# Designed miniproteins, single chains, continued (3): the designs that were tried, part 80

Each design is a single chain, and the fold is of that chain. pLDDT is the mean over its residues in the fold that is shown.

## One batch from the design tools (miniprotein)

Design m10762
Fold by ESMFold2-Fast:
Structure m10762 (fold): chain A 57 residues (1-57)
Amino acid sequence: MPKPELLNIAEVLKREGYLSDDADLSTDEKAVQAIIKGYKQVDNPLVRQALVQQAAQ
């Protein structure tokens, strides 16, 4: 069961077009891998700011 923070980050990436809707988010491991792949494509500072807020380190 993926953590809510991971799902929130994935939703931001999907909305901005960096993560596919067919991305497997069923487990923490798969969610993290999908998020990492999407995050590597993010060169937009506004999207990076949104991801930092959702991650809430």
Scores: mean pLDDT 70

Design m10763
Fold by ESMFold2-Fast:
Structure m10763 (fold): chain A 104 residues (1-104)
Amino acid sequence: SMEELIKKLEEIIKKLEKASLGSKDQQKEALKEALKALKEVYEKEKSKLSPLIVQDVENLIDFTEWLIENLDSLSELERKVHIIAISGGIQVLIRALKKILEKE
């Protein structure tokens, strides 16, 4: 359900925020969980999202994949900043999903 996806994304934000202060391995695991959740939203809810939100989700998926692939080449500060940016993107998505849920 959309309510279960929202709850899952809220837990992912908590994991990303904690991982931003952690090891590279903790960061990779949190980012992989975020990527899986974002792809699940895209596959299941795409038809209920506006084209602009679909594009935002696609961009967020691409950025998360890029960060996972390049995490080992980035500085500690760059990793932290990018992880927080992904967390912010997920917060915007949660807000959009909650608005859709309130109309149904």
Scores: mean pLDDT 87

Design m10764
Fold by ESMFold2-Fast:
Structure m10764 (fold): chain A 85 residues (1-85)
Amino acid sequence: MVPAPVVLAGESAERALLRWAAANAVRRAIEEQGLSQREIAERAGVSPETVSRLARGEAYDASDETLRAVLEATGVRVRRMEEPP
C-alpha cells in the first residue's frame, strides 16, 4: 500500500506529488521493468545516489527538472500545465 504524499512547509501540493510520484515510479521500474538504480540514473541524467534517495523519499533538495527526468526515464507520462508535452 502506497502512503499518501508528504507536503513540507512552504512546498506546493504539485511539488509534493511530483516527489511522491518519482519515488513510486523508481520502485515500480525496478520491480516491473527490472531496471537497476544505475540504469534509471543513466536514463535520467542524474547520479545513482539521487535515484536511491528518491526511492527512499529523501530527495527533498531535488529540482523539479530532476524529478520530471526520473519520471520520464521510468516511462511515466508527466503533464506540464504551462508547456505542451
Scores: mean pLDDT 68

Design m10765
Fold by ESMFold2-Fast:
Structure m10765 (fold): chain A 91 residues (1-91)
Amino acid sequence: SELVERARELKERGLRALEEGDFEAALEALREIIKLGVEALKRGDIESAIEIAELAIELGRALLERRPDDLEAGVLLGIALIVLGLAKLLS
């Protein structure tokens, strides 16, 4: 899936941004991955939605490990978990 490939690239970009101290770039990558997960759900591509949501959760956890009290990272991780739950419910 092109959506999954794009989500993998965004996760790699987000993790590199975290290593470089660019937390805002990592948050942007997480937002984009979540948008891809929602797009997969809208298309009925449940398998891709699950994989993309899991990639988003990995990046979201890395963000919160770097800044445990960041509200936006916490909210975005929560949305990714909801997308995963919804995709699994629909499968």
Scores: mean pLDDT 91

Design m10766
Fold by ESMFold2-Fast:
Structure m10766 (fold): chain A 67 residues (1-67)
Amino acid sequence: AMAAEIARLRAELDEVRQKLIELHKEYQKLKSDPSTPQQQIDDVNKKIEELLKEYDELLARIRALRA
């Protein structure tokens, strides 16, 4: 039960990590194009902030289960 829960949380953590890598790549591409609307950059930044909060929450849950 606990091992299965940790495995599930680790899989979710890996998904969030992958999404963060993809969003950072998108952010860099948008920043390198001077014609990119500021709104698109702001939208990507908000998604990054939300995923970072989710990442921290998942990490805290894994830590609590392993304590």
Scores: mean pLDDT 83

Design m10767
Fold by ESMFold2-Fast:
Structure m10767 (fold): chain A 79 residues (1-79)
Amino acid sequence: DKVIDEAIEKAKNTIKEIAEKKGINVEEVLEFIEENLFKLSTIELTNLVAKKFGITEEEDKQKLTLAIGTLKFYRPKLE
């Protein structure tokens, strides 16, 4: 489904942009999110990612929340 694929890619690109802006390894951030995606709520995972990777700006945390929420909603639908 093109809509699902586009939503997931947009979410990953948001995470990539935040990681690159902060000088963080994109792959490390994405892997950490994927490993914890269904273990924690969107809010809990966003807060954990922000703390682990030093993301302090509220705007970046809001973008992360939306991206993680998108991945959490659409990832199960790829099966």
Scores: mean pLDDT 83

Design m10768
Fold by ESMFold2-Fast:
Structure m10768 (fold): chain A 80 residues (1-80)
Amino acid sequence: MMIELSREEIEERAREAAAKILGVDPAEVELVRVLGVEERLDSRGRRRKYLIAEVRSPVGRGVVGVPLEENEFVAEELID
């Protein structure tokens, strides 16, 4: 089912996603902005909705996908 997220929950999930990819503390990651919602394929080839967010960390800025359906997430490549 689709998850309704507050701004704080979106920020926390985006920080956790970026931190896992970058190997930094989630507390050091800042949500810059929400870019929108996109449909993408999960690891099983199913189309799911993701919230796409731009984040900033000590090692640079990046874009992460936060799943709106359960606890899986996709992290996009960082933009220097």
Scores: mean pLDDT 65

Design m10769
Fold by ESMFold2-Fast:
Structure m10769 (fold): chain A 52 residues (1-52)
Amino acid sequence: SSETYLELVRLLAEEGLDTSDRAIGERLGVPPSTVSRWRRRILAGRAADWQD
């Protein structure tokens, strides 16, 4: 999951924060609900709390 999370951060940096959760989920092979949850954490500045 850490590798997938880093790929999400990279995709958001390249494509912009307005890229749909569904499109990112299709690229990463994860459910859109998971992408939405990770995006919320990134936008709230809580990505640093994601450890292990």
Scores: mean pLDDT 66

Design m10770
Fold by ESMFold2-Fast:
Structure m10770 (fold): chain A 87 residues (1-87)
Amino acid sequence: AAELAEVEAAVAANGGPAVTAERLREKVLPAIEKAKERLKAGASEEEKKSIEYGLPEAIHSARVLAASADPALAAVGREALRKLEEL
């Protein structure tokens, strides 16, 4: 509840849900793909541990976004969650 309210406040500050969803799609989805490529390319144990350490928080954030009442934010959240589950 509180985390979703913080996301909604940030969304309003950033010009609304559509602009925020597009920005997240441009930044978050490519970052997940880069993490996946690093793991496939033989990332160091330190890099693997860093990715694994951040994964639970990233999954939680994606679930919060997926629960958004805004369809664009919810779509980005669901896609991010799917990609994170592939790591």
Scores: mean pLDDT 73

Design m10771
Fold by ESMFold2-Fast:
Structure m10771 (fold): chain A 91 residues (1-91)
Amino acid sequence: SMEEERKKRIEELFIKQAKWLADYFEKYFSSNPELVELAKKVKEAIENKDWKTFYENLKKMRELLEKLRAHPFLIDLVKYLEEQAKKFYEE
């Protein structure tokens, strides 16, 4: 159905966005192993379509970025993905 095709396209976009985010943190935040590890877990969760683990690790990443006083743009970007991930699991 068109609805199933739309869901597949949204999932593909999420996978691309999560991979880009993980690669970004690995490249620019390599000095923070905890953040890099969380980014890798986010990437692995999305590849396995584990939406709950994807959400939980994005939340942890956002909380860590807030503690590190990271740029508001980065915090908002992770928060956006967190909010979108919540829509894919029924909680």
Scores: mean pLDDT 78

Design m10772
Fold by ESMFold2-Fast:
Structure m10772 (fold): chain A 100 residues (1-100)
Amino acid sequence: SEVIKTLEEFKKKLEELREKYKDNPALVTQLNSLLQLVDEAIEAAKNGDVEALKSYLKGIIKQLEALRRHLRAQGTPEAREVAEELDEFIKKLKEILEKL
């Protein structure tokens, strides 16, 4: 499934961000929450549960948008870089949601 492949790539990217920013416990906590939702979205996709998948994707997008706003407000170069990477995730997840 193309959807599952894309979600697994996003999961890998979130894990890489968690490792890169491991000295930021607030960000790590938020990334762990997002990773759990991505795992739930992957499981819904594997089960063919389109309604659950849509619900999880909407939840992930909302959390990413909130996290992006929070990071931008911090005003550090590190937070800005993470916010830019989250913007890419938001765009790709919205594309998946639109195709469902």
Scores: mean pLDDT 84

Design m10773
Fold by ESMFold2-Fast:
Structure m10773 (fold): chain A 82 residues (1-82)
Amino acid sequence: RKKELEKLRKEAVERARKAKNGKELAKVITDALRRAAELGASEDELLELLNAIMDAGRDVPLDPESRAEIQKAVNEALEKIE
């Protein structure tokens, strides 16, 4: 579990660094949070993963549509871990 979450974080961070636009970054976040929830990540672990991806993708411009997709992904992941 911990090793799988760490591997997921490293892969998601690398994908976020390569993201060219908000849509690609939103997809990285959606895929990573969904997988983390499947692995039984806690709320704190999901938020740490989100923060790591957002930091890696900090130079990516986020349009309103991409921001909405990210918020939806966060809400869906949090709902899944109840």
Scores: mean pLDDT 81

Design m10774
Fold by ESMFold2-Fast:
Structure m10774 (fold): chain A 97 residues (1-97)
Amino acid sequence: MEKEIEEAIEEAIEYLKKTLGLSEEELKTVREALEKAREAGLSAEEIREGLRNADEAIEAVERYLKGELSEEELEELEERMGFVARIAVALYLKKLA
């Protein structure tokens, strides 16, 4: 289980790096956030579920920016999609600002 959560964290970091083009400093911040979530009891399966939902979450942000989705609908979707998806959305929005 220990190695599974480490593998899940690395998969999440690689996904975010590839999808959002994050710098080494941004990747370090994401790793620190995931490690803190791990210390708070976040499981490998919860990380993987959030990662599976991350593409849909990013698409929802794009729809929001096009005026096709409300801010309230975006926030509700973020809550449902899990921790990694919430990180992906936050980073994507920050990149666009």
Scores: mean pLDDT 78

Design m10775
Fold by ESMFold2-Fast:
Structure m10775 (fold): chain A 86 residues (1-86)
Amino acid sequence: MRETVTRMTGRAIRTIGHIVDLLLLAAQARKQGNTALAQRLEQAADDLSKRLSAAVKKDPATAAKELDALERQAAELVAQAKAELA
């Protein structure tokens, strides 16, 4: 249990980091005049935040699996946004 909680905390922190990156990329998109991309990234950040909040309320095994998927998905969205802004 103690180790599972620590691993879940690490995944949650990394997911929060990716959400912050998405919001920073959305701000960059707005500065470039790409309002559509900015709105899409802001919506993705909001959706990830809601899913993260829901996942951490579940049992440890389910929460760990969902947090792993969320971290991976958030990282992929950040990579895609960086490619679109390049």
Scores: mean pLDDT 81

Design m10776
Fold by ESMFold2-Fast:
Structure m10776 (fold): chain A 115 residues (1-115)
Amino acid sequence: TRKKIAELNYQLQDVVEQILAIAEQAIKDETDEEIKTELKQLANQVAHELVQVTQAVEDPKSTPEYIIDELKMLRKSLKKLVEFIKKYRPEYFDKVEELVREAEKIIDEIEELLK
C-alpha cells in the first residue's frame, strides 16, 4: 500500500497546487490590503501543510498515525482557505470548493489505506 499512498499523494499535490494557483490569482487581483494579507497567509499555510504531508508520506520512518495527523492539518488549512474565499472572493468560490472536495476525497482514501 505504500506505493498506492505515494501515487495518491502525487494526485493530492496536483489538486492542492491548482487550489494555490487560484488563490495566487485572487491575491494578485485584490486591492484591499487586509484581505490580501490574510489570503496570502491562508495560502501559505496550505502550501506548508502540503509539504509536511509529502515529507511524512516519503519518510519510511513515519507512522500511519503521524501521516494521518499531517493530513488532518492540511484538511483544516484547506477548509479555512475555502471559507475565507467564500466570504471575501465569492467569484473564485465554486472552483475552489470543487477542488477542495477532490482533495478531501484523496485524503479520505489515504487515511483508509493507513488503517
Scores: mean pLDDT 90

Design m10777
Fold by ESMFold2-Fast:
Order: structure tokens, then sequence, then C-alpha cells
Structure m10777 (fold): chain A 78 residues (1-78)
């Protein structure tokens, strides 16, 4: 249902915000190993968001989330 998908999106946004704060903290501390790990985690969360938007039939948003997921994954490899 749309209600269940919206709840999942809200929960995922909370996880993205928490991981994003941890990533920023790692960058500010110069902890590149932690930053790469958080970039990997946020990439996975962005991929989950893409899948939820695809289930909603919102292919444009699904693609945007997939694209930033790929970018975060590429950054995690550096």
Amino acid sequence: TNSNLNSNINNLNSKINTTGRNLLRAFEAGDWDAARRYLGEISDLYDEMSKLYKKLGNNDNAKKWKDISKLAREQAEW
C-alpha cells in the first residue's frame, strides 16, 4: 500500500540522515576509513530508496536515487 511505502521511505530518510551526519563527522575528523565505510552504507540506503520509488511507479525519482547511489559507491572505492 502507499501508506506502507511512505512509512518505509520515512524510515529510510531517517537512516540516510543519520549516516550522512556520521559521514560528515568522519570527513571533518580526517577519518578516511570511516568515511569510505559510511559512503558504502549511504550508497546501499540510496539504492533501497530507488527501489521504493520504483514500487511507487515513480521511475524518475527511482533513477535519481540509483544515480546518487552509484556515485556514493564510486566515492567509497577511492
Scores: mean pLDDT 86

Design m10778
Fold by ESMFold2-Fast:
Structure m10778 (fold): chain A 73 residues (1-73)
Amino acid sequence: LSAEERELIEQLARQAVALARTIAEIDGSDPVAEAEAVIRAQLGLLVKSGVLSEEEAERLFRLATERARRALA
């Protein structure tokens, strides 16, 4: 992983965890599922804007969701 990719993964995971905790507390939902939804939405916007390919987004999704899942454990 490049330094830029590591920073992006860390940023995506941190933002998703913070939002997921808040949503899960309000709605009584699974915080892991909420974090995955947030990460997917953010990466989807980057693909739509042409910043990332679908392949890059899929790789970053796996890495960011793994990190978010560990933080929510």
Scores: mean pLDDT 83

Design m10779
Fold by ESMFold2-Fast:
Structure m10779 (fold): chain A 91 residues (1-91)
Amino acid sequence: KEEKLKREYETAKGLYEAAEMAGEVAEMLLAGASREEAEALGRKKIEELPEEYKPIGETFLAAALSDPEAALKGYKERKEIYEKVKKELEK
């Protein structure tokens, strides 16, 4: 019961961190930052992800660079999931 929720939290946290990076990259692009600057931020954040999530981070970065609006929406959805699982784990 708690073990399953803990695994869901860890997965949601990893996916949230990758989506958060993509959301930050998307916000920079929508604010008029250069693609080079946005990609550099994304690359730096991917280096901080666990090795198992680095490929997902690369995919999310590519998506944010091609469609920043969709990436920002995805980040908001992942944040809601992460917060819900975190609250369930704490209670």
Scores: mean pLDDT 77

Design m10780
Fold by ESMFold2-Fast:
Structure m10780 (fold): chain A 79 residues (1-79)
Amino acid sequence: MRTLIDYLLEKYGIDEEELEKKVKVTEEDIEIVMKTLELKDREAAEKIARDVEKARLLKELGYEIPDSILSYLLEERGF
């Protein structure tokens, strides 16, 4: 999951620092990740939630997100 977002950022030539400035993760986003992946580690879930938000921003910019855990989590969020 984390490695996949790094790959997509490199592939599309997107500055991670500029994207991070737009990343907004709520407690609800973290809880969705924890519930969907059955994780008890909140820190790990927060990292995944941030990657999901980065994927959502990439999708809004017109980039394709491959079939993955990120695309699955985006569907759980209603995307």
Scores: mean pLDDT 75

Design m10781
Fold by ESMFold2-Fast:
Order: structure tokens, then sequence, then C-alpha cells
Structure m10781 (fold): chain A 95 residues (1-95)
């Protein structure tokens, strides 16, 4: 799962860039509970490019609601909630 999550996160960054990928994670942290956050990470780990593009489009209205501080806090919150994915998240995002 960690290797698959790392590859999925890298693909997400290739599609939308690092900043928007961080915004997407922050939205999932802010508006989702821990179970929904885990389901999202599992989805990213298994999603193809088409599925990743679909999730980007669905979350775009919510990513505009976030300021820089909230984005950083959201990514750090995901790392804190899922220490098993810390290495993958820190490799892709400079947090």
Amino acid sequence: MEKQLLEGLKKLVEIVGEEEAKRILAVVYLFGNKEQQKDFLDYIATADEKALRAIVRSLKPYTTLLNKKTINEGVEGIVKNFPEYKKALETVFKV
C-alpha cells in the first residue's frame, strides 16, 4: 500500500501540480473523518489517471476555499493520522 500510495500521489502531482495536490489532501482532511481520509488514500493508491482526473474535477470547488495555512495544516494532519503513510507523503510533499 505505501508504494502504491507513493506512485498514486506522484501521478496526482503530475496531473495538477504539488500545490493543488496539497489542497486536495487538505480538503479531504478538513471535510472528511478519519475513515473517509483512509478511503481516499486507498483510492489514490489504486486509481488510474482517468480516476485521478475525475476526483480532481469533483474537489476543485472546495480547494479554492483554503488558505496556505489551512493547506499545510491539512497535509500535516493526514501525516499525523496515518503514520504508516508518512514516508510516502513526505517524499511527495515537502512538509
Scores: mean pLDDT 82

Design m10782
Fold by ESMFold2-Fast:
Formats: sequence, structure tokens, C-alpha cells
Structure m10782 (fold): chain A 96 residues (1-96)
Amino acid sequence: GPLSITLTAVATSGDSSGRTLLISKVVSSDEPDREKIRKGIEEVVKEVEKVSKNPPEKILIISEDERLVELATEAAKELGLPAEVVSWEELKKLWS
């Protein structure tokens, strides 16, 4: 089956709520694709900035494939963003 990675941009809302905002994208491919992963990060970054009116604080990475995790971590670093590898349980704790 295809490989998958979930990429989530995290930002604090620029309104008076100070609420944590998360924008997620699932990227899937039959083989590791660095460009597709990079574009996925750029898309969630752009969307979270649009919604929050603030820059993203970090990228959260969820994947069972270590190659996809490495590519996503490298791409986030190239974009100047901290990257954290998390579980679905950890991600759900941020959805308040």
C-alpha cells in the first residue's frame, strides 16, 4: 500500500483567545517523495498563517515510515521551522 505522512502546522491565534490552531495535511505516495513532502509543509504553513494571522511555531510529523519522517524533518529545517515527531494521541491532546 502507499506510504503516508501527516504534516501539521501549529500556531497561536492572533485574536484575544490565544487559542492553539492546527492545520493538517496527509501526504501519500508509493515511494518517499521529498518534493511532495516539502510542498505539504509549505501548504499547511501558508494556511495556518492565513487562519491564525501569526507565523507557525512548529511542524508536527506523524508517520510509521522513518524515511518520510527524515525527509519531513529536513524540509522543516530548511524552512526554518522546528519539527517534532509525535503520535496521534499527542496530536489529539492539542485539539481542545
Scores: mean pLDDT 83

Design m10783
Fold by ESMFold2-Fast:
Order: structure tokens, then sequence, then C-alpha cells
Structure m10783 (fold): chain A 91 residues (1-91)
């Protein structure tokens, strides 16, 4: 139940972050897209161990993605933060 809802929110965040990346310059889009893919992989693997590890992986991914997104604009960084906060909230 909790893992199912978490995976659903994680995939939703990934899809929306990929759409946001497409609005950025090619270099920033590639960096944000790469971090989004890494975050999905790391957080998904961590969830198989514990929700505490999944939360840490999601928070780390959020931090890295927000840093890159800020270079594309504060509005993009805010949206990335909100999407990742939804993932963390479900954990």
Amino acid sequence: KKIEEFEKELLKAYEEIMKLADTMSPDLAARLSGLAADTVTDTGLAAKKSFEEAKKAAEEGKKKMVEVAKQGGDDIAKKVKELMDKVIEVI
C-alpha cells in the first residue's frame, strides 16, 4: 500500500520534472534529466530496504535537482521542489 503510493508519486514527479527540463537550455535540460533518472533509481532501490533510506535518497535528489533547476529560473526550481516534496510526504 505505502510502497505503491510512493512509486506512483515518484513516477509522477519524474514525468513532470522531465517536462520542466524540456523548457530549459539543452545543457541544463540534460543535467536535470540525468538527476531525475538517478533520483528515481536511487529512491526506488532505497525503498526496498526501508522508508527512511527512501526518504534520504529523495531528499538528496531533490537538493541536487533544485540546484540545477535554479540555473533555469526560480519558478522551475520551485516546481521541482514541490514535486519532490510530494514524493517525500508519501514516504
Scores: mean pLDDT 84

Design m10784
Fold by ESMFold2-Fast:
Structure m10784 (fold): chain A 70 residues (1-70)
Amino acid sequence: MKEIVEAIAQLALVADEKYGEEVAKGTMEGFAKLFGVDPEEILAEYERLKAAGVKPPSVDEIRERIEKLA
């Protein structure tokens, strides 16, 4: 599910900026398990967004996107 992987990666990026890498890793692992997606795919997307300097959307926008996919 491409959209959920992107949403989780964006949420992890927000967590990294606010709380640090440990919380970002926990976020990726938790949501990967919850949605049955490959954590490596989430990590790859997270690294891509971080390298590109992409500004993540708001947490509310990310939550709405995840809710639509759940």
Scores: mean pLDDT 77

Design m10785
Fold by ESMFold2-Fast:
Structure m10785 (fold): chain A 89 residues (1-89)
Amino acid sequence: MEEELERRKKSFEVAQEVGRVLLAIGHALDARPEEAEELFKKQTWLSDEAKKELNEMIERARKIREEHPDLSPDERAGLLLKEWQKEKE
């Protein structure tokens, strides 16, 4: 119980910082999705959990782009961030 609670707390703190990174990733995914994924894979300092969360966000960003191709990169990145926050609640 306590380990999962601590992990959830750390995920929350990481998610707050990653939220800003995801806005930048959203722009990169709109312009160069393959490059964004390759850059992410080079991150050896990320835990398996953080890599999984970022991969899920990248996949979600791709779906948002497919569903909302007419939106600007900023608007799509904003949708990704809001959906991610709602799913964690």
Scores: mean pLDDT 63

Design m10786
Fold by ESMFold2-Fast:
Structure m10786 (fold): chain A 90 residues (1-90)
Amino acid sequence: ALLAQATTIVDQVIALAAQIDANLAAAISAARDILVALKNAKALAALAVAAAETIFNVNTGKTVAEVLSASSADLAALLDTVSAVIAAAK
């Protein structure tokens, strides 16, 4: 449920970003690929996604709508956070 919800949110953000900035759409699409990879992992995938979302919100203080206005650095921080959580879950 949580991973499916996160994927749906990322898909919605990709659709919105495509109307605004191609670079934002590409970065968010990369985040979606990471979430899809987590979906294929069985151990801790849902916990890893929840931890990544929590760390992202704590570090950026931003909602999904605010991420669409975020700098490339904020999107890179999201990708780095997800990557770190995946590494920690191994």
Scores: mean pLDDT 54

Design m10787
Fold by ESMFold2-Fast:
Structure m10787 (fold): chain A 108 residues (1-108)
Amino acid sequence: MEELFKDIEKVLKKLLEEGKISEEAAKILKNTIEKVYKLMTSEEYREELAEELGLEPEEKEKFRKSNLEEVAEILRKKGRYEEAELLDILANSDSIEEAALKIEEKLK
């Protein structure tokens, strides 16, 4: 858990030192990766998010098995457009560096 976030932080620090991303982009990416990690590893977090989104029991079953793109679709349907866009960026990025650069471009 902590080790994963430390590795992410090292990548972001390198990109910041190289001037490739802003502090804002790094912060947004860190927060989004934390949420994604919880969605992929914590059944409890998925249940909490499903309740927060007001999902019915049948929708919750589908949500538990959903991938990141499907979660982004559900967030979009519930009016959480910014969160959905950030999840789409992570789902369609092959690396933390790629995701960080895409978020930086979005902030321009």
Scores: mean pLDDT 78

Design m10788
Fold by ESMFold2-Fast:
Structure m10788 (fold): chain A 69 residues (1-69)
Amino acid sequence: VDDAEVEAAFAEIYLALAKLDLSRGDFQGAIESAEKAIEIVNQSTVPADEKARLLAEAERILEEAKKGL
């Protein structure tokens, strides 16, 4: 009822975009997309376990992207 499924879907989309940017060597784009995913998750009503998973994936992407800078 709180659009948690929609919010999770948007976070997954931004994480997918961030992974694509990483594969292309677009480290800045990857950081921006991963940060957007974190913003969505932190403002969302998704369950704590799902939130932890999404945040862990976003953090992994940020670490990889920052190594490329």
Scores: mean pLDDT 81

Design m10789
Fold by ESMFold2-Fast:
Structure m10789 (fold): chain A 55 residues (1-55)
Amino acid sequence: SDEVIERMRELVKEHVSEEVAERFAEVLKTSGALVARVGGQSLNDPRLTELAKEL
């Protein structure tokens, strides 16, 4: 799932910032799919919600 996490990191970087994207990726590596889905909803990006399903 590292590839999915990296893709999600790039999308969060696009929407917010690199600092937030790095933190998001770290949390995904430890907390998994639920955090990814909540993040996707908050940013309102369907690409993030689709990637979260792959975790």
Scores: mean pLDDT 69

Design m10790
Fold by ESMFold2-Fast:
Structure m10790 (fold): chain A 85 residues (1-85)
Amino acid sequence: MEKEKEEIKKYLIEEIERINKALLEKALEQAKKTGEAKEEELEKKSEEILKEAIETIEKMSDEELEELYEKLEEEKERIEEMLKK
C-alpha cells in the first residue's frame, strides 16, 4: 500500500507540474498580447502555486490522495480543453 501511495503521489505531482506549465505558457502568451501583466510576476506566482500544491500532496493521507486523483481524472477532459485553447 505504501508503494501504491508513492506512485499516486508521483503521478499527481507530474500531472500538476504539466498543467501548471501549460497554464503559465497560456498566461504568458496573453500577457504578451495585451501588455497588461508582468511576465516575471506570472512566473513567480506560478512557481509559488506549484510549490504549495506539491507540499500539500506530500502531506496528504491515502484517502486525500485518492480523492485528489479522482477529481483530477474527472476534471481531466475540462483541463485538456482549457489547455488546447
Scores: mean pLDDT 76

Design m10791
Fold by ESMFold2-Fast:
Structure m10791 (fold): chain A 56 residues (1-56)
Amino acid sequence: SMMEERTIEGARAMAESFGVKVSEEEARKAAEIAREMGQGGTGRGLGQALQKLGLI
């Protein structure tokens, strides 16, 4: 869906802001975790999800 794709792009952009290149699969997992935490689509939620995955 468009919202899912936007959230995945947000996860990738967040990782890039920390100097990290993530795969589409890693970005998708981060987006899913952020959504499950009720913070999908927020920079904070995506950052926390990426940290939980050990990517940043």
Scores: mean pLDDT 75

Design m10792
Fold by ESMFold2-Fast:
Structure m10792 (fold): chain A 75 residues (1-75)
Amino acid sequence: SANIDLIEKAQTLSPQEAISTLIQVAKQVDEEFDPEKAARLNGLILKSIAEIMENPSKAPQVLREVAEELRKATS
């Protein structure tokens, strides 16, 4: 459900809300995945936060990319 929720939110979130959502997702990733998978996903999330901070207009695209990687990780 977290990946679907992110895809839906990607269309409506402000850049600040997108960053807040990614921080929340990073915490969930640490709890739900093995350490190697969590490290990889958190690396992507940190990069994604940096991209939004540099170019806020990329927030919807970046959230969709994170949601897709989470979807693949849970398959």
Scores: mean pLDDT 77

Design m10793
Fold by ESMFold2-Fast:
Structure m10793 (fold): chain A 82 residues (1-82)
Amino acid sequence: SADDMVREAKRLVRMGLNGYLTPEQIRDAALAAGYSQEEADRVVRALEGLTGGEQLAIVNMLQLGKVSPEEAIEAAERLKAE
């Protein structure tokens, strides 16, 4: 869920884990998870402006196949609003 992704993102940031993900790596991860090109592009845009730890948390959750593109975008927007 978006709540679980936000919680995980805050945990990784608190642990000092900085992401090393490029926009291309985020897009490729989303495509590998079975997202369409349009969905992957929306996720890349949604993750812009997040910390590396927040990006890593969302990408890890999406790679596990347990979250929809809409849930990933919602989690990213909630993190940006804080």
Scores: mean pLDDT 78

Design m10794
Fold by ESMFold2-Fast:
Structure m10794 (fold): chain A 100 residues (1-100)
Amino acid sequence: MLSEEELRELALEQTERALAILKEELAKTSDPAQAQRSAETMLAVVVHEITRFLLENNVPKEKALEIVEEVVRRFREEVPDLPEAVAEEVLRQAKRLIES
């Protein structure tokens, strides 16, 4: 069984890979609306996949929530134009899944 810390490291590694892909796509995009949609889609997909991964590996709810909040914080740091409402909604969906 992987440790909680190893699972956190894997989640953050996936987040950094997703951010690298997103940054490359944003650099090629001249349409701000398309750039925003790409960032919102990447955040939603990555948070959902990481939340499922943590739950499938029996990470305690409190720790899973901490890791997911860290993932969302990393997206906000690297994508400052990401709407706060979108990040909050993605977090609410993840919390609902964790609390189920």
Scores: mean pLDDT 84

Design m10795
Fold by ESMFold2-Fast:
Structure m10795 (fold): chain A 95 residues (1-95)
Amino acid sequence: MAPVLTAEQQARLEELKREYRELAEEVNRLREELGLSEEEVEELFRELVEERLPELEALRERALAGDAEAYLRLAELLVEIAREVLRKLRELKEK
């Protein structure tokens, strides 16, 4: 079932989408500065997703069952993963 969001939850989702977009732009900018391919950044995302896979799958099942809070938590987790990718790219710059 598709989750039904309240006006407050919808506003929170839009904030999370904006934050993710801003993080994605910074990741792409830093990727270009470091001379990394899109595939190398995708590999970093894959590793971080694999570390959180049980949590992601549990939240996805709940969201599909109509749990709006689980859907928002999935969005928050994607933002957290994007922040972690940025952190790892910054560490590569420090080499």
Scores: mean pLDDT 81

